# Designed miniproteins, single chains, continued (2), part 73

Each design is a single chain, and the fold is of that chain. pLDDT is the mean over its residues in the fold that is shown.

## One batch from the design tools (miniprotein)

Design m6686
Fold by ESMFold2-Fast:
Structure m6686 (fold): chain A 74 residues (1-74)
Amino acid sequence: IEELEKKLKELAKKLGVPLPVLTRYQNTPTSTTELALSDEEREALLKRAIDGLKQYGLGNGEITEEEVKEIEKK
């Protein structure tokens, strides 16, 4: 979870996209809803957010396919 949170923040910063705008794009719940989630649900939410950022960055050319692989590495 900590690593996924860091990846999400770094990716969002790289793309210059604020997290609230990104959560709208993915239909992801707000921060208040996130606080009510279990660890498993929070991890799934982070993975979905990362996937959305990857799709957005790839579509705009902001990130490369190699960077996507690096983000996916555990």
Scores: mean pLDDT 58

Design m6687
Fold by ESMFold2-Fast:
Structure m6687 (fold): chain A 81 residues (1-81)
Amino acid sequence: SEDAQKAIEHLDKAIEAVRAGDEEAALEHLLKALKAAEKVEGVDSSFIGLALRAVGSLLDGDHEGAVAALEEMRRKLEELL
């Protein structure tokens, strides 16, 4: 699944941006990951829930929580490869 691979690539870039303290880049890459994931069969509402958690953590300055949510999203996509 090319779309799952693209979504994972964008999640990896979002995680890198969070770790660098670049919240704008993190949100941009998260949105690109969600757009790619829309085309992946087997992505359910729990994936959107994790994305909302990542956004909430970023807005709170909880970078550890944001990374954890993004890594769980990445894990779910790997199961669909």
Scores: mean pLDDT 86

Design m6688
Fold by ESMFold2-Fast:
Structure m6688 (fold): chain A 68 residues (1-68)
Amino acid sequence: EAAEYAEGAAAGAAAGAYEVAARLGKQSHDLGTGEAHEYALEGAKAAEAGDYERAAQYFSLASKYAHQ
């Protein structure tokens, strides 16, 4: 579940859907633990601040670490 939200956030950011990416990243953070949890939070914060390049990088990292 957390992995799916992190993957969706990364895909959304890559496709330019940053509002959706921020929402999915927040859900991944709320459900995840460890590094995936923290990367998802940093991605959501970057997206909300308008730093979409960093948001995409963090969501990609959250996706890679969000193993179930």
Scores: mean pLDDT 69

Design m6689
Fold by ESMFold2-Fast:
Structure m6689 (fold): chain A 86 residues (1-86)
Amino acid sequence: AKKDFEEGKKLEKEGKLEEAAEKYKEAIAKDPNFAEAWYNLGLVLLKLKKYEEAKEYFKKAILITVSNPSEYGLKSLELLKEIEKL
């Protein structure tokens, strides 16, 4: 999970957004409670203009943080509200 997440961050920094999304999906598959990975996947999908997919992943980040609060829940909620204005 963490290794896939770090590789995803590296790919995102290189502008390889589709490959970054795949790595974040692998991280989530290994650790479904990895709120930061759900949030980062949503961000990458936003950059790819895949708004409906981004919304779904932000919703998952919010749900995960309901029982284990983190900054990624609020950050995901803020971005979800921004997308819904489109």
Scores: mean pLDDT 81

Design m6690
Fold by ESMFold2-Fast:
Order: C-alpha cells, then sequence, then structure tokens
Structure m6690 (fold): chain A 79 residues (1-79)
C-alpha cells in the first residue's frame, strides 16, 4: 500500500542520514565538503517537497528532519 511504501521510504532515508552523519563526524572541514553538504541539504528539502506532493507524508518528514540535522552540522563545519 501507499502507507507501507511511505514508511519504507522514511526508514531508508533515516538510516541513510544516520550513516551520513557518522561519516561527516570523521571528516576534516574543507570548502569542498561544505559545498557537498550545502547541496545535500538543498536536495533533501526538494525531495521532501516532492514526497509530500505525492502523498508520502512520513517520508517527507524524514527528509525534512535529515535536512535540518545536516544544516546544523553545516554550521559547525563553517564555524
Amino acid sequence: SMEEKDEEIAEKLRKAYEGLLEWLAKQEPSPELIEIVERTVKHLRELAKKLREEGYEKAAKAAEEAAKELEKKLEELKK
């Protein structure tokens, strides 16, 4: 069902985001890394919008939360 697919996408996004955060914690700040993270935040916000438009509310929320957490990490990287 659409509801089952929504939860599946949300879970996959959450796990992918957790892995990305762990990876980022081990990286040295660089202009290239900052640019990649900025683009990732932008893409996640666009993904959330598209997911919500398609009726995947839980997946959209997961993408929005991932973008928010990455944005906080981005501010740490910029200092």
Scores: mean pLDDT 84

Design m6691
Fold by ESMFold2-Fast:
Structure m6691 (fold): chain A 80 residues (1-80)
Amino acid sequence: AVLEIKLPDGSVVRVEVDEDASMEEVAEKVVEAIEKNLPEKYKPLFEKRKEEIFEALASKKTLEEIEEEANLLMLSLSDV
C-alpha cells in the first residue's frame, strides 16, 4: 500500500508500506519519510514533536487512520 502525506509546504510524500506491516513499522516509515522530505525551516519543530508524532501514529489501528493523523499533524506544523 502507499500512503500520501502532505507536508506543511504543500508538497506530497508517498510512503510505500507492506499490507501486513505492524502499525509501529508503518509509523516509523512515515516519520522517516517526513524527516527526509521536510523543508529545513520545519525540521526544528518536527524534531521537538517527533516522539509525540510517532506515538500518535503508532497508536492507530489502520493504514487509513495513520495517513489521516500524519496529514493532520503536518497541518499543525504549518501554524496557520
Scores: mean pLDDT 80

Design m6692
Fold by ESMFold2-Fast:
Structure m6692 (fold): chain A 62 residues (1-62)
Amino acid sequence: MEEELQLEVDISLLRIGLAVAKLEKEPDEEYLRKVLEEARKLAEKYGSKEAEEVAREAEELL
């Protein structure tokens, strides 16, 4: 599969997870740490600003 399409799918899934976490009174810290780590990997590997933004939002919720 094209790496670009996989990146877009991965970022979209992380964004959905963050949106759900923001609706919760007490976000799952373990889940947020995983989102942060994965988003950082995507940002570093692909230079994705969108992944970098997801990482920032996850860090703010921790």
Scores: mean pLDDT 75

Design m6693
Fold by ESMFold2-Fast:
Structure m6693 (fold): chain A 60 residues (1-60)
Amino acid sequence: SEIQKVSKKLEEKMNEVTRLIKEYFAAQTDEEKKALQKKYFEASEETVKTYRELQELIEK
């Protein structure tokens, strides 16, 4: 169940990263681009952490 929950979170984070990339390229203001860039890096960081958590659950 833990593995299933973490896998779902990983998929959601990956989808958010993809959406943020698309929104970043569509953005026309520096203000919007900076906000989206921060969200992108945060989501990427969380994706990596979630992937590591999944690996830990499998190998524990």
Scores: mean pLDDT 83

Design m6694
Fold by ESMFold2-Fast:
Structure m6694 (fold): chain A 71 residues (1-71)
Amino acid sequence: AREHAEKAKELAIKAGDKVLAEFAERALALSDRMSEQGTEHLEKAVEALEAGDIETARRHVLKAIEDALLS
């Protein structure tokens, strides 16, 4: 979880999406609380960011944060 959140933050910064970078930072702070589902969402967010799909990445980062808050 932590590694994926950190990578998502790096890629969001590189893409110039400040809002997504802030959400990825929140996911990173919550990474130790994430379930397996939360980790899978971060992994999909990283894949989406690498593909240039910012909207899909944003959706998955938010789902990871929600999963961490529910765990």
Scores: mean pLDDT 82

Design m6695
Fold by ESMFold2-Fast:
Structure m6695 (fold): chain A 116 residues (1-116)
Amino acid sequence: VEKLFEEGKKALEEGDYEKAIELYEKALSIEESAEIYLNLGEAYYKLGDLDKAYSYYLKALGLDPNNVEAYLNLGEIYYKLGDYESAEYYYQKALELDPNNERAKKLLEEVREKQK
């Protein structure tokens, strides 16, 4: 499963989102993990399938309720949809869990600016 996850991550970094999904689904069939669900969600987000991205981020939170990256990624989905209030909620949750997270701080400032 480690090798499939690593190959999937490389495909994701290279922009081959369909291959990343295939590799992560194979990894998931062997072992379920929050990291695999997060990366599946990211690959679907990059392909523009926001419904599947959202579903996988929720599955990641089901296994790891304190997953900062899942909250940030849920916020990014709402931001992309123009729902800045929901985006702010998820970015605040990420910052509550990790007060020094620079990405959470930056995204929270950006979404607050959109609400002015």
Scores: mean pLDDT 85

Design m6696
Fold by ESMFold2-Fast:
Structure m6696 (fold): chain A 80 residues (1-80)
Amino acid sequence: EWLEKAKKYLEENNIPLAKFYFDQALEEDPDNPEALVLKGRFLLAAGKYDEAIKYFQKALEVDPENETARKLLEEAEKKK
């Protein structure tokens, strides 16, 4: 439910609420790969490349075949 709310607020371009809900999802399930990817994307957009990399690496640790996390990790590493 928290991730569904995070996605909804991202679609509405309500970044503070989207961030609140994916942070809440990670608080309840720190290993949720979708929430980890969303957190990483937020950090990447904010220019926090080293932090974004850590979240994408964690997502791949939990879900090694997550293509989205892998591509975003490559993008973040290229930009730092």
Scores: mean pLDDT 80

Design m6697
Fold by ESMFold2-Fast:
Structure m6697 (fold): chain A 63 residues (1-63)
Amino acid sequence: SFLEKAIEAAKKGAEEYAKALKELLGLDPKVTVEAVDENTIKVTIETPEFKVELTIDASNIVL
């Protein structure tokens, strides 16, 4: 489904961002992906000093 592909894209992007944080800042981030509801996915990238949350809202993917 579109949502499954959106999750895969978000996960790939988060992994690339985590790699960049390791290479540029020497951080060891943890990446988690969570379904908040039927149309909302939350991706968290976290270190002890730093936290980024990405929210994907797929509510408008229907015609």
Scores: mean pLDDT 76

Design m6698
Fold by ESMFold2-Fast:
Structure m6698 (fold): chain A 82 residues (1-82)
Amino acid sequence: MSLRDELKKASEEGDNKKEAELYRQLAELLKDYPEVQKTLLEISKLVEEGKGIEATNVLFRFMVEASDEQLEAYTKALNSPV
């Protein structure tokens, strides 16, 4: 199962702890993209704190402002098994 599938499941189940752990796992796959990694770790912290709206706003900002290279790396990591 991809990280995307597991993130969707954790979010739908309201498992903030699992969702935060999955965002940290996603960040580890993006170590060569430090700005992307920093953004994902920020999202992880907000999710763990129950700040779902704030986390969504951070993700939306990233999607709008990220370079094509950053978006490609993020999408590839999301579709990675585990």
Scores: mean pLDDT 86

Design m6700
Fold by ESMFold2-Fast:
Structure m6700 (fold): chain A 61 residues (1-61)
Amino acid sequence: SREELLKQLEELEREGVRAVLAGDYARAAEILREMARLHEQLGKHEHAARLRAQADRLAAR
């Protein structure tokens, strides 16, 4: 459901912040890609594309 997807996104967002603060950019990129997948399921294609681009930038760091 939409509610379940939104709860999962909030959890992933918290996890992503923790990964960045820990300097684990590979993990942060993985989390952003998972978030992009969930946004895609919510019909937020432009937001998903931005998250994938951000993940690529973090992974290239």
Scores: mean pLDDT 87

Design m6701
Fold by ESMFold2-Fast:
Structure m6701 (fold): chain A 92 residues (1-92)
Amino acid sequence: MSKEELEEKRKKYEKYRDILTEVAENWDDPEAREKGIEAAKEMEKDPDLSGVGKALIKAFEEDPEKGKNAAIGGARVASRLAEKYKKEIDEL
């Protein structure tokens, strides 16, 4: 993968991490939940995160308590992927 492709992936996963962290911290805010659903739909379209995005959409729409915990879990997954691509960039 080129350095530019790795940087694009890192930025994308950092964006998902930040959005899902905001959703988890502001779960009682309907606007934050709606933003989280939109981010989860973007993640579902990503081949690397399709299963995670699908699970987040379901959790956010069906169970308020599970939705908050799912946002925390999704943020951790996105954070790990961002760190993975950052490390690959640093090793170039």
Scores: mean pLDDT 81

Design m6702
Fold by ESMFold2-Fast:
Structure m6702 (fold): chain A 61 residues (1-61)
Amino acid sequence: MTDEEVLEKVAEILGITVDEVRERLKASPVAPVALAMLLIGYGIETNEDVTELARAVARGL
């Protein structure tokens, strides 16, 4: 999965724009890890495999 594809999927899940995802990731040094944890919780709740998506976000796009 490319970094651009990750941003697009995260934007879709959160119901925001790709630019807003980028701004959230810049908000603090822990923002990528916090977003990755949110995605893992979403995957558990929806029974979707978001492991690759969460891993890509956590590594810092």
Scores: mean pLDDT 76

Design m6703
Fold by ESMFold2-Fast:
Structure m6703 (fold): chain A 60 residues (1-60)
Amino acid sequence: NNLGVVLSNLGRLDEAEAAYLEAIRLNPNDADAWNNLGVLLRNQGALDEALSVYEKAAKI
């Protein structure tokens, strides 16, 4: 989770996405990882994907 945030702040978006997806794979109930993935997708302009990810976070 923290690694993904640092990578995102450095503009290493593909690596940040991979780190968030790995966190979710290890713990699908990690609401912080889902929220951080949503923020990343929103910042990339993938708004429909970001909304879907935020909705998953909200159900945890």
Scores: mean pLDDT 78

Design m6704
Fold by ESMFold2-Fast:
Structure m6704 (fold): chain A 64 residues (1-64)
Amino acid sequence: GLPSIDEVSVSLVTALVAGGLASGVPREEIRRAAEEMLERARKLGASEEALEEAREAVEELLEE
């Protein structure tokens, strides 16, 4: 089947953060872009559990 909005949201946010870090984008700009993406995911029906998982993954990646 097609991936859920929850699965897509987590995957896209982690890919955005990893790509931004690899490209030398400042952490502040990456965090801002990730927050905007998660807000859009919420409006598209992503669960609070998936949004929390995605936020935790973003912070974990940005700590490195």
Scores: mean pLDDT 80

Design m6705
Fold by ESMFold2-Fast:
Structure m6705 (fold): chain A 114 residues (1-114)
Amino acid sequence: DEELLTWLRTAVPPLVPGSFSNLSDEEKEKAFETLLAMGKSRFPDAEAVTAYLEGVKLYEQGKYEEAVEYFKKAIELNPRLANAWYNLGLALEKLGKTEEAKKAFEKAKELDPE
């Protein structure tokens, strides 16, 4: 997804142009796993961000129950990740869990800086 790549370019320095141009799909996946492992060692919130991104991907695929599990994992790792609370609320709404969704949205609002 081009939007994910654009987001990564704003959050972290972009990968060197051509770094993946000569790699097979298998090699690209291995390179991504390596970057993820490096991120986990360098950034204390890297695991929470990874869980959050997986949740977003599952939500977009309509896998709302699985998305909820990943958003909960992200919140467990970083309870101050407002975006994870907000998207947890959206996924819970899709599952008809309106009361749980309201609580998640309220938490997201409390954590969102003005």
Scores: mean pLDDT 64

Design m6706
Fold by ESMFold2-Fast:
Structure m6706 (fold): chain A 59 residues (1-59)
Amino acid sequence: MFEEMFELIEQYLLSEGYSREEARELARQAVRRAQGILASLPSEQQDAAAEKMRQLTLE
């Protein structure tokens, strides 16, 4: 999941004209932020939040 999110963000940023290093750094920051949010949720909400994040990454 997070690997797919990282790759999609990186590819999007590369298509927008960011350098590979900039795209990777921004994608890492976005994924780290998403992981932090997910980890702060109650366990009952983590699965639903992870699925929602996956769907948002694909859209």
Scores: mean pLDDT 72

Design m6707
Fold by ESMFold2-Fast:
Structure m6707 (fold): chain A 108 residues (1-108)
Amino acid sequence: MAKEKALEYAKKLADEIERIAQELGMRVVDRKIEEVSENEIKVTITVENPELPADPRYEGTAEFELEYDGVKIKVTLEIRNLTRDQAAALQGAFGEVLRKLREELEKE
């Protein structure tokens, strides 16, 4: 079913984001995948840099949306205590993962 496939891809996306965060020296402090309805899945991942000083750094939220056969996958990255360069690198790498995932969804 479309929802089952969308949920599988939501989990793959979450795994890939976690991998990228770890490669960039970040820690994943929270990960949630929620089935909001028959046609909506929410993914929330919170990342931080444990090695940054207490000084204020880039903090924010990045939101992305994918759709597979009428099922929406909403992805929220909660970013804490990152340098500007780390935040930019994470967002850039995430954009590449989203592009690849969209291609895989369109082929199936």
Scores: mean pLDDT 73

Design m6708
Fold by ESMFold2-Fast:
Structure m6708 (fold): chain A 74 residues (1-74)
Amino acid sequence: MSREELEEERRRAVEEAVAAGVDRAEAERLVSRAVEAVAAAEEAKAAGDEEAFRAALEEAGRAIAELARLVEAA
């Protein structure tokens, strides 16, 4: 996934979260964390850094889980 594709996914995810009742600033914060973590995972994979790759995927998962909790609470 390219940086441009990640930006499109970020915009879509924020819009969907806000439509579900999540505060825009919270949605933007969590979606940005997830997108940045995915980008870090791709960079780590390209560099052959398996440890950094796993850590980045774990961070992406945490951000997504937090966003899901806010959607359920809204």
Scores: mean pLDDT 80

Design m6709
Fold by ESMFold2-Fast:
Structure m6709 (fold): chain A 92 residues (1-92)
Amino acid sequence: GPVAQEGAQEAKEAAEKAGGKATAEVKGNTVTITIEGASVSLQFAALAGGVAGELRGAKVEVKVEGDTVTITLTGPSPEVAAAGAREVAASL
């Protein structure tokens, strides 16, 4: 359903409000959030959001390359992936 897309959109909007350039995509029960131009504080916020997403049951991978952060959240369901994405949004 659209629930994972809503979570992804919330994370994208939160990252943009925090000063990053963000894209978010959904494929099945995986949400990928890419933040470009992330300050060091935004990078740490993204890492904290990833940890919070794991506590919601998502498998989380965070990759940092320069000022670009990529967060990949894979749940056992789209609902868990969405919950993880919302935790990322709340941390940004």
Scores: mean pLDDT 84

Design m6710
Fold by ESMFold2-Fast:
Formats: sequence, C-alpha cells, structure tokens
Structure m6710 (fold): chain A 64 residues (1-64)
Amino acid sequence: GGDAKTDAEAAKKAAEEGDAAAAGTSGVHMNRLSGNEELGRKAAQAAAEGDAEAAAKYAVEGAK
C-alpha cells in the first residue's frame, strides 16, 4: 500500500491553508488507493463546494 497517512496529513494542511481543491484531490487519490471510494467521492464533492475542512475530513477517514 501507499503512504496513506502522509497523504492525509497533506490534505489537512491544504485545508488549514484554505485550499479546498488540493485537499479534495489528495482525498480522492488516497481513498482510491485504500479502496474507500465513497469517502473519496465525498472529499471531491466537498472540494467542489469550497469546503476544505470537510474535504480533508473525508480524506483522513478514508486513510484509516
């Protein structure tokens, strides 16, 4: 498997910086690798809505 925890940390940092697109992109990539596609889709949707915190939250959940 990939380093999903490091990708989740990157998503959190992007959310803290207000970069919803970066947070959502990291979440989609990570959750696809972990096999949790539903959380990846939710992260992408939150990013599209400009909700960086929600995008990062779904990315982190998918890394578990």
Scores: mean pLDDT 65

Design m6711
Fold by ESMFold2-Fast:
Structure m6711 (fold): chain A 68 residues (1-68)
Amino acid sequence: SDAERDAILRRLEARRAELSPREALALALAANGHSVAQIARFLGISQATARRLIRRAARKLGVRVPAP
């Protein structure tokens, strides 16, 4: 779990330009232990949209999102 979080944060730092600002922010919040519900509330979007942003960002960077 911690290794997966560390991998996400390292790839965000190295490859941020591959993500939209919203994708980068959603993935960073997920890596830092925020729930989908918290991310959705923070970004002013639905939980379904938050899940899609996190999933797209994770796919682009080739990382696995840690379980909550």
Scores: mean pLDDT 80

Design m6712
Fold by ESMFold2-Fast:
Structure m6712 (fold): chain A 74 residues (1-74)
Amino acid sequence: GVGRVEVTGPAGGASAAASAAGGGENGGFKMVERRAEGDTGTVVVEGPDGIRGAESAAKLGEALTGGEARAEGE
């Protein structure tokens, strides 16, 4: 299945966390959307392993940004 992670926080932090989550140990996660508006940014990454992969990526994203991450699996 496909895992999806959405990271929301300060514009720079959200982008950095999503890059780290997508390009790190999981290897398969790719940034599919990036949006920044005012002081808040949202980045979405998708990858393999469904919800399990997404949960791991979301945990890493939260740790790196101090923002909020949500994981979904299909």
Scores: mean pLDDT 64

Design m6713
Fold by ESMFold2-Fast:
Structure m6713 (fold): chain A 100 residues (1-100)
Amino acid sequence: SLLEELKKVLEEIIEIIGKKDPKLAEKLKKLKEELLKKLEDPNTPPKELGRAVAIFGASVTLIALKLLLEGKISEEELEEIMKLLNEAEKIANEIIKKKS
């Protein structure tokens, strides 16, 4: 299912970050659980779903940039994280579209 594909991509992002900073990965894990809970709830409005996706994406981006600036990840690892984030956003938007 699309939800299972999304969960896998989100877990891959968290695993990459967790190898460098376990505390920031725990923060992302909480945001992932909140996003998935909202996506699984048929009563969550599309605007609220879009907000949850945006919050997760912004958090991943800020964390990845911080890790790059601290020399904890390479530019290649940053590109991989951003590629996975773009994939996650595409899957999430497809789930939202099917609920509308």
Scores: mean pLDDT 86

Design m6714
Fold by ESMFold2-Fast:
Structure m6714 (fold): chain A 89 residues (1-89)
Amino acid sequence: EEDLNKGIEALEAGDYDTAIEYFKKTLEKDPTNEVARAGLLAAEGLKNGDPVKTVAAMLILVGLIEEDPDNETAKRLLEAVRKAVRREE
C-alpha cells in the first residue's frame, strides 16, 4: 500500500519515472494488484506519449470502481491519470 501510494503521488506530480518504479515494486509484492497494474500502464503511456496504454489504464480503473465503488485508491489514481492527460500536449 505504501509503495502504491508513492507511485500515485509521483504520477500526480508528473514524475513518471518514479511512478513506474513504485508501481513495479507494488507488483513485485502482489502481482494481482490491478490498481498498480493500471498505474504502471498509465505512467508508461504518459511517459512515452502512448494514448493506447493511457486509455487502457483508465478503462481498468473504471472497471475496478464499477465492481467496488468504495475503492478510493482506484478513484484517486483515475483522477490523477485524467488530470495528467488534460495537461499533455
Scores: mean pLDDT 85

Design m6715
Fold by ESMFold2-Fast:
Structure m6715 (fold): chain A 72 residues (1-72)
Amino acid sequence: PLSEEELEGEIKLALALMQLELMRLYGADRDLAERARALIEEAARAGVISEEEAEELLREIDELVREEEEKE
């Protein structure tokens, strides 16, 4: 059984992963990327993912945002 904080973290992680997948398929939006980063950081603070896993996801978001900004 998950604690209430762990459950909130799991929900935030799921939302972040969904947003990341949308950005992979349809291009990164700066607001979506910022929300996804916040959700990943909160999930890591809740102990739902490791710091290493969080860093990997944040790095991927940064790369997607960079690619979209380079297209402008």
Scores: mean pLDDT 79

Design m6717
Fold by ESMFold2-Fast:
Structure m6717 (fold): chain A 84 residues (1-84)
Amino acid sequence: MEEARRLAEEALRKAEEALKLAKEALKTARGEALAKAIAAALRAAGARFLAEKALETGDVELAREALRDAEEALELAKEAQKLA
């Protein structure tokens, strides 16, 4: 349970950060930046869902998947901000 909880908590923090950055980018982003901001928001929402499930079940594989998705979402959100 400890490993799943630790990974899931990190995934939740990163997913929340990605959602906030994507939401901010969506206010000004156009074209490619807009597409990346939308992609970041959707991926971050999915990562949050998987992380919550990992916390409920103690599933380490779900926690790792959530973390990977959250990190990808954060990268997309940062790219959207650079282009906005």
Scores: mean pLDDT 84

Design m6718
Fold by ESMFold2-Fast:
Structure m6718 (fold): chain A 78 residues (1-78)
Amino acid sequence: SHMEENLKLLEEGIEGVKRLIEEGLLPKIEAGELKGEDLDEIQRKGYQAILLAKTKLDEITNEKLKEKLEEILKLVEE
């Protein structure tokens, strides 16, 4: 259904943000390739995307997806 498709897209977006942090940001930080300013921008954009998705979930009864969003939000909030 369209709702199931939307939930899948949200979950894929969440995984994309998590991947950006764990595979994109963290390795480059460890290697010293990223400056703090670049990291702040990427984290800010990710945080905004998560907040938007979380707002949309208030209209969708899916506790599992909400927990996934909160988990990823914690990754970007420190």
Scores: mean pLDDT 60

Design m6719
Fold by ESMFold2-Fast:
Structure m6719 (fold): chain A 89 residues (1-89)
Amino acid sequence: MKADVEALFLAGELTEKYRDHPAIRRLRAARPMASPMELFAVAVYVALQDPELRKWLEENLTPEQLKVLEEMAALGRDILARIDAEEAA
């Protein structure tokens, strides 16, 4: 769908922006073979934790695009939670 394609493009841009973010570095260390979608999900999750960026996205994206990003962010949160559990063990 059009909204999915636009959200994936933005997720790719966010992944490049946050390539050196601690969460992305943690994902790469714990999951050396992480798929692009796993990287996108974690990058979107990180982006939505920034109140200024979240506000900009809410003002500039459609509700359908935001929903796709929020679904990706939920996946990213779950991935990081699994890594946290593995590192705590």
Scores: mean pLDDT 80

Design m6720
Fold by ESMFold2-Fast:
Structure m6720 (fold): chain A 84 residues (1-84)
Amino acid sequence: KTIEVPLSLEQLVEILEETIKNETGKLREEAEKALYYLKKHPNPEKVVEELNARLKKEGIKSISVEELIKLLKKVAAKYLAESK
């Protein structure tokens, strides 16, 4: 099922936790990694803002859990690379 955007931090955490509970294999592992990156970030709200900004730029009104996790991982990696 697809998720409507924009997302709040609380909504994103809920989606990741539900994915970890309900899925198995690769998708569960990727959700666990995404949640870990979000929790390790010094400002997780900023990660959510960047995620929403990218979704809006691409004209995405709804997104699958798999694509959401993939994008979240890219946003986290970019932020860490740009952090000084």
Scores: mean pLDDT 76

Design m6721
Fold by ESMFold2-Fast:
Structure m6721 (fold): chain A 90 residues (1-90)
Amino acid sequence: AAAQTATVTLTNDGVTDATATLEFKEFGLKVTVTLHADGTITVTVEDLKTGEVKTIAPGETVTLSSGKKVSVLVEAGPDGRTFTVTVTVS
């Protein structure tokens, strides 16, 4: 399959965690992005076909047991509270 890219934008309010889910249906992957109240970002990928779950650090690429690769890029907006998370699956 060709590589797929999805982007989500989350804003930190300093009080609550913000969560978004990105689905890569052709790859059978679900990616959950959590922006925590402290400003940290956690990205978790789940392979819906195998049940494998991995955590990915910002700027990291992980390879799943199926050979699928997942890369995460995080960019902060000029307000220091808005974060754009780009996930690429190949």
Scores: mean pLDDT 82

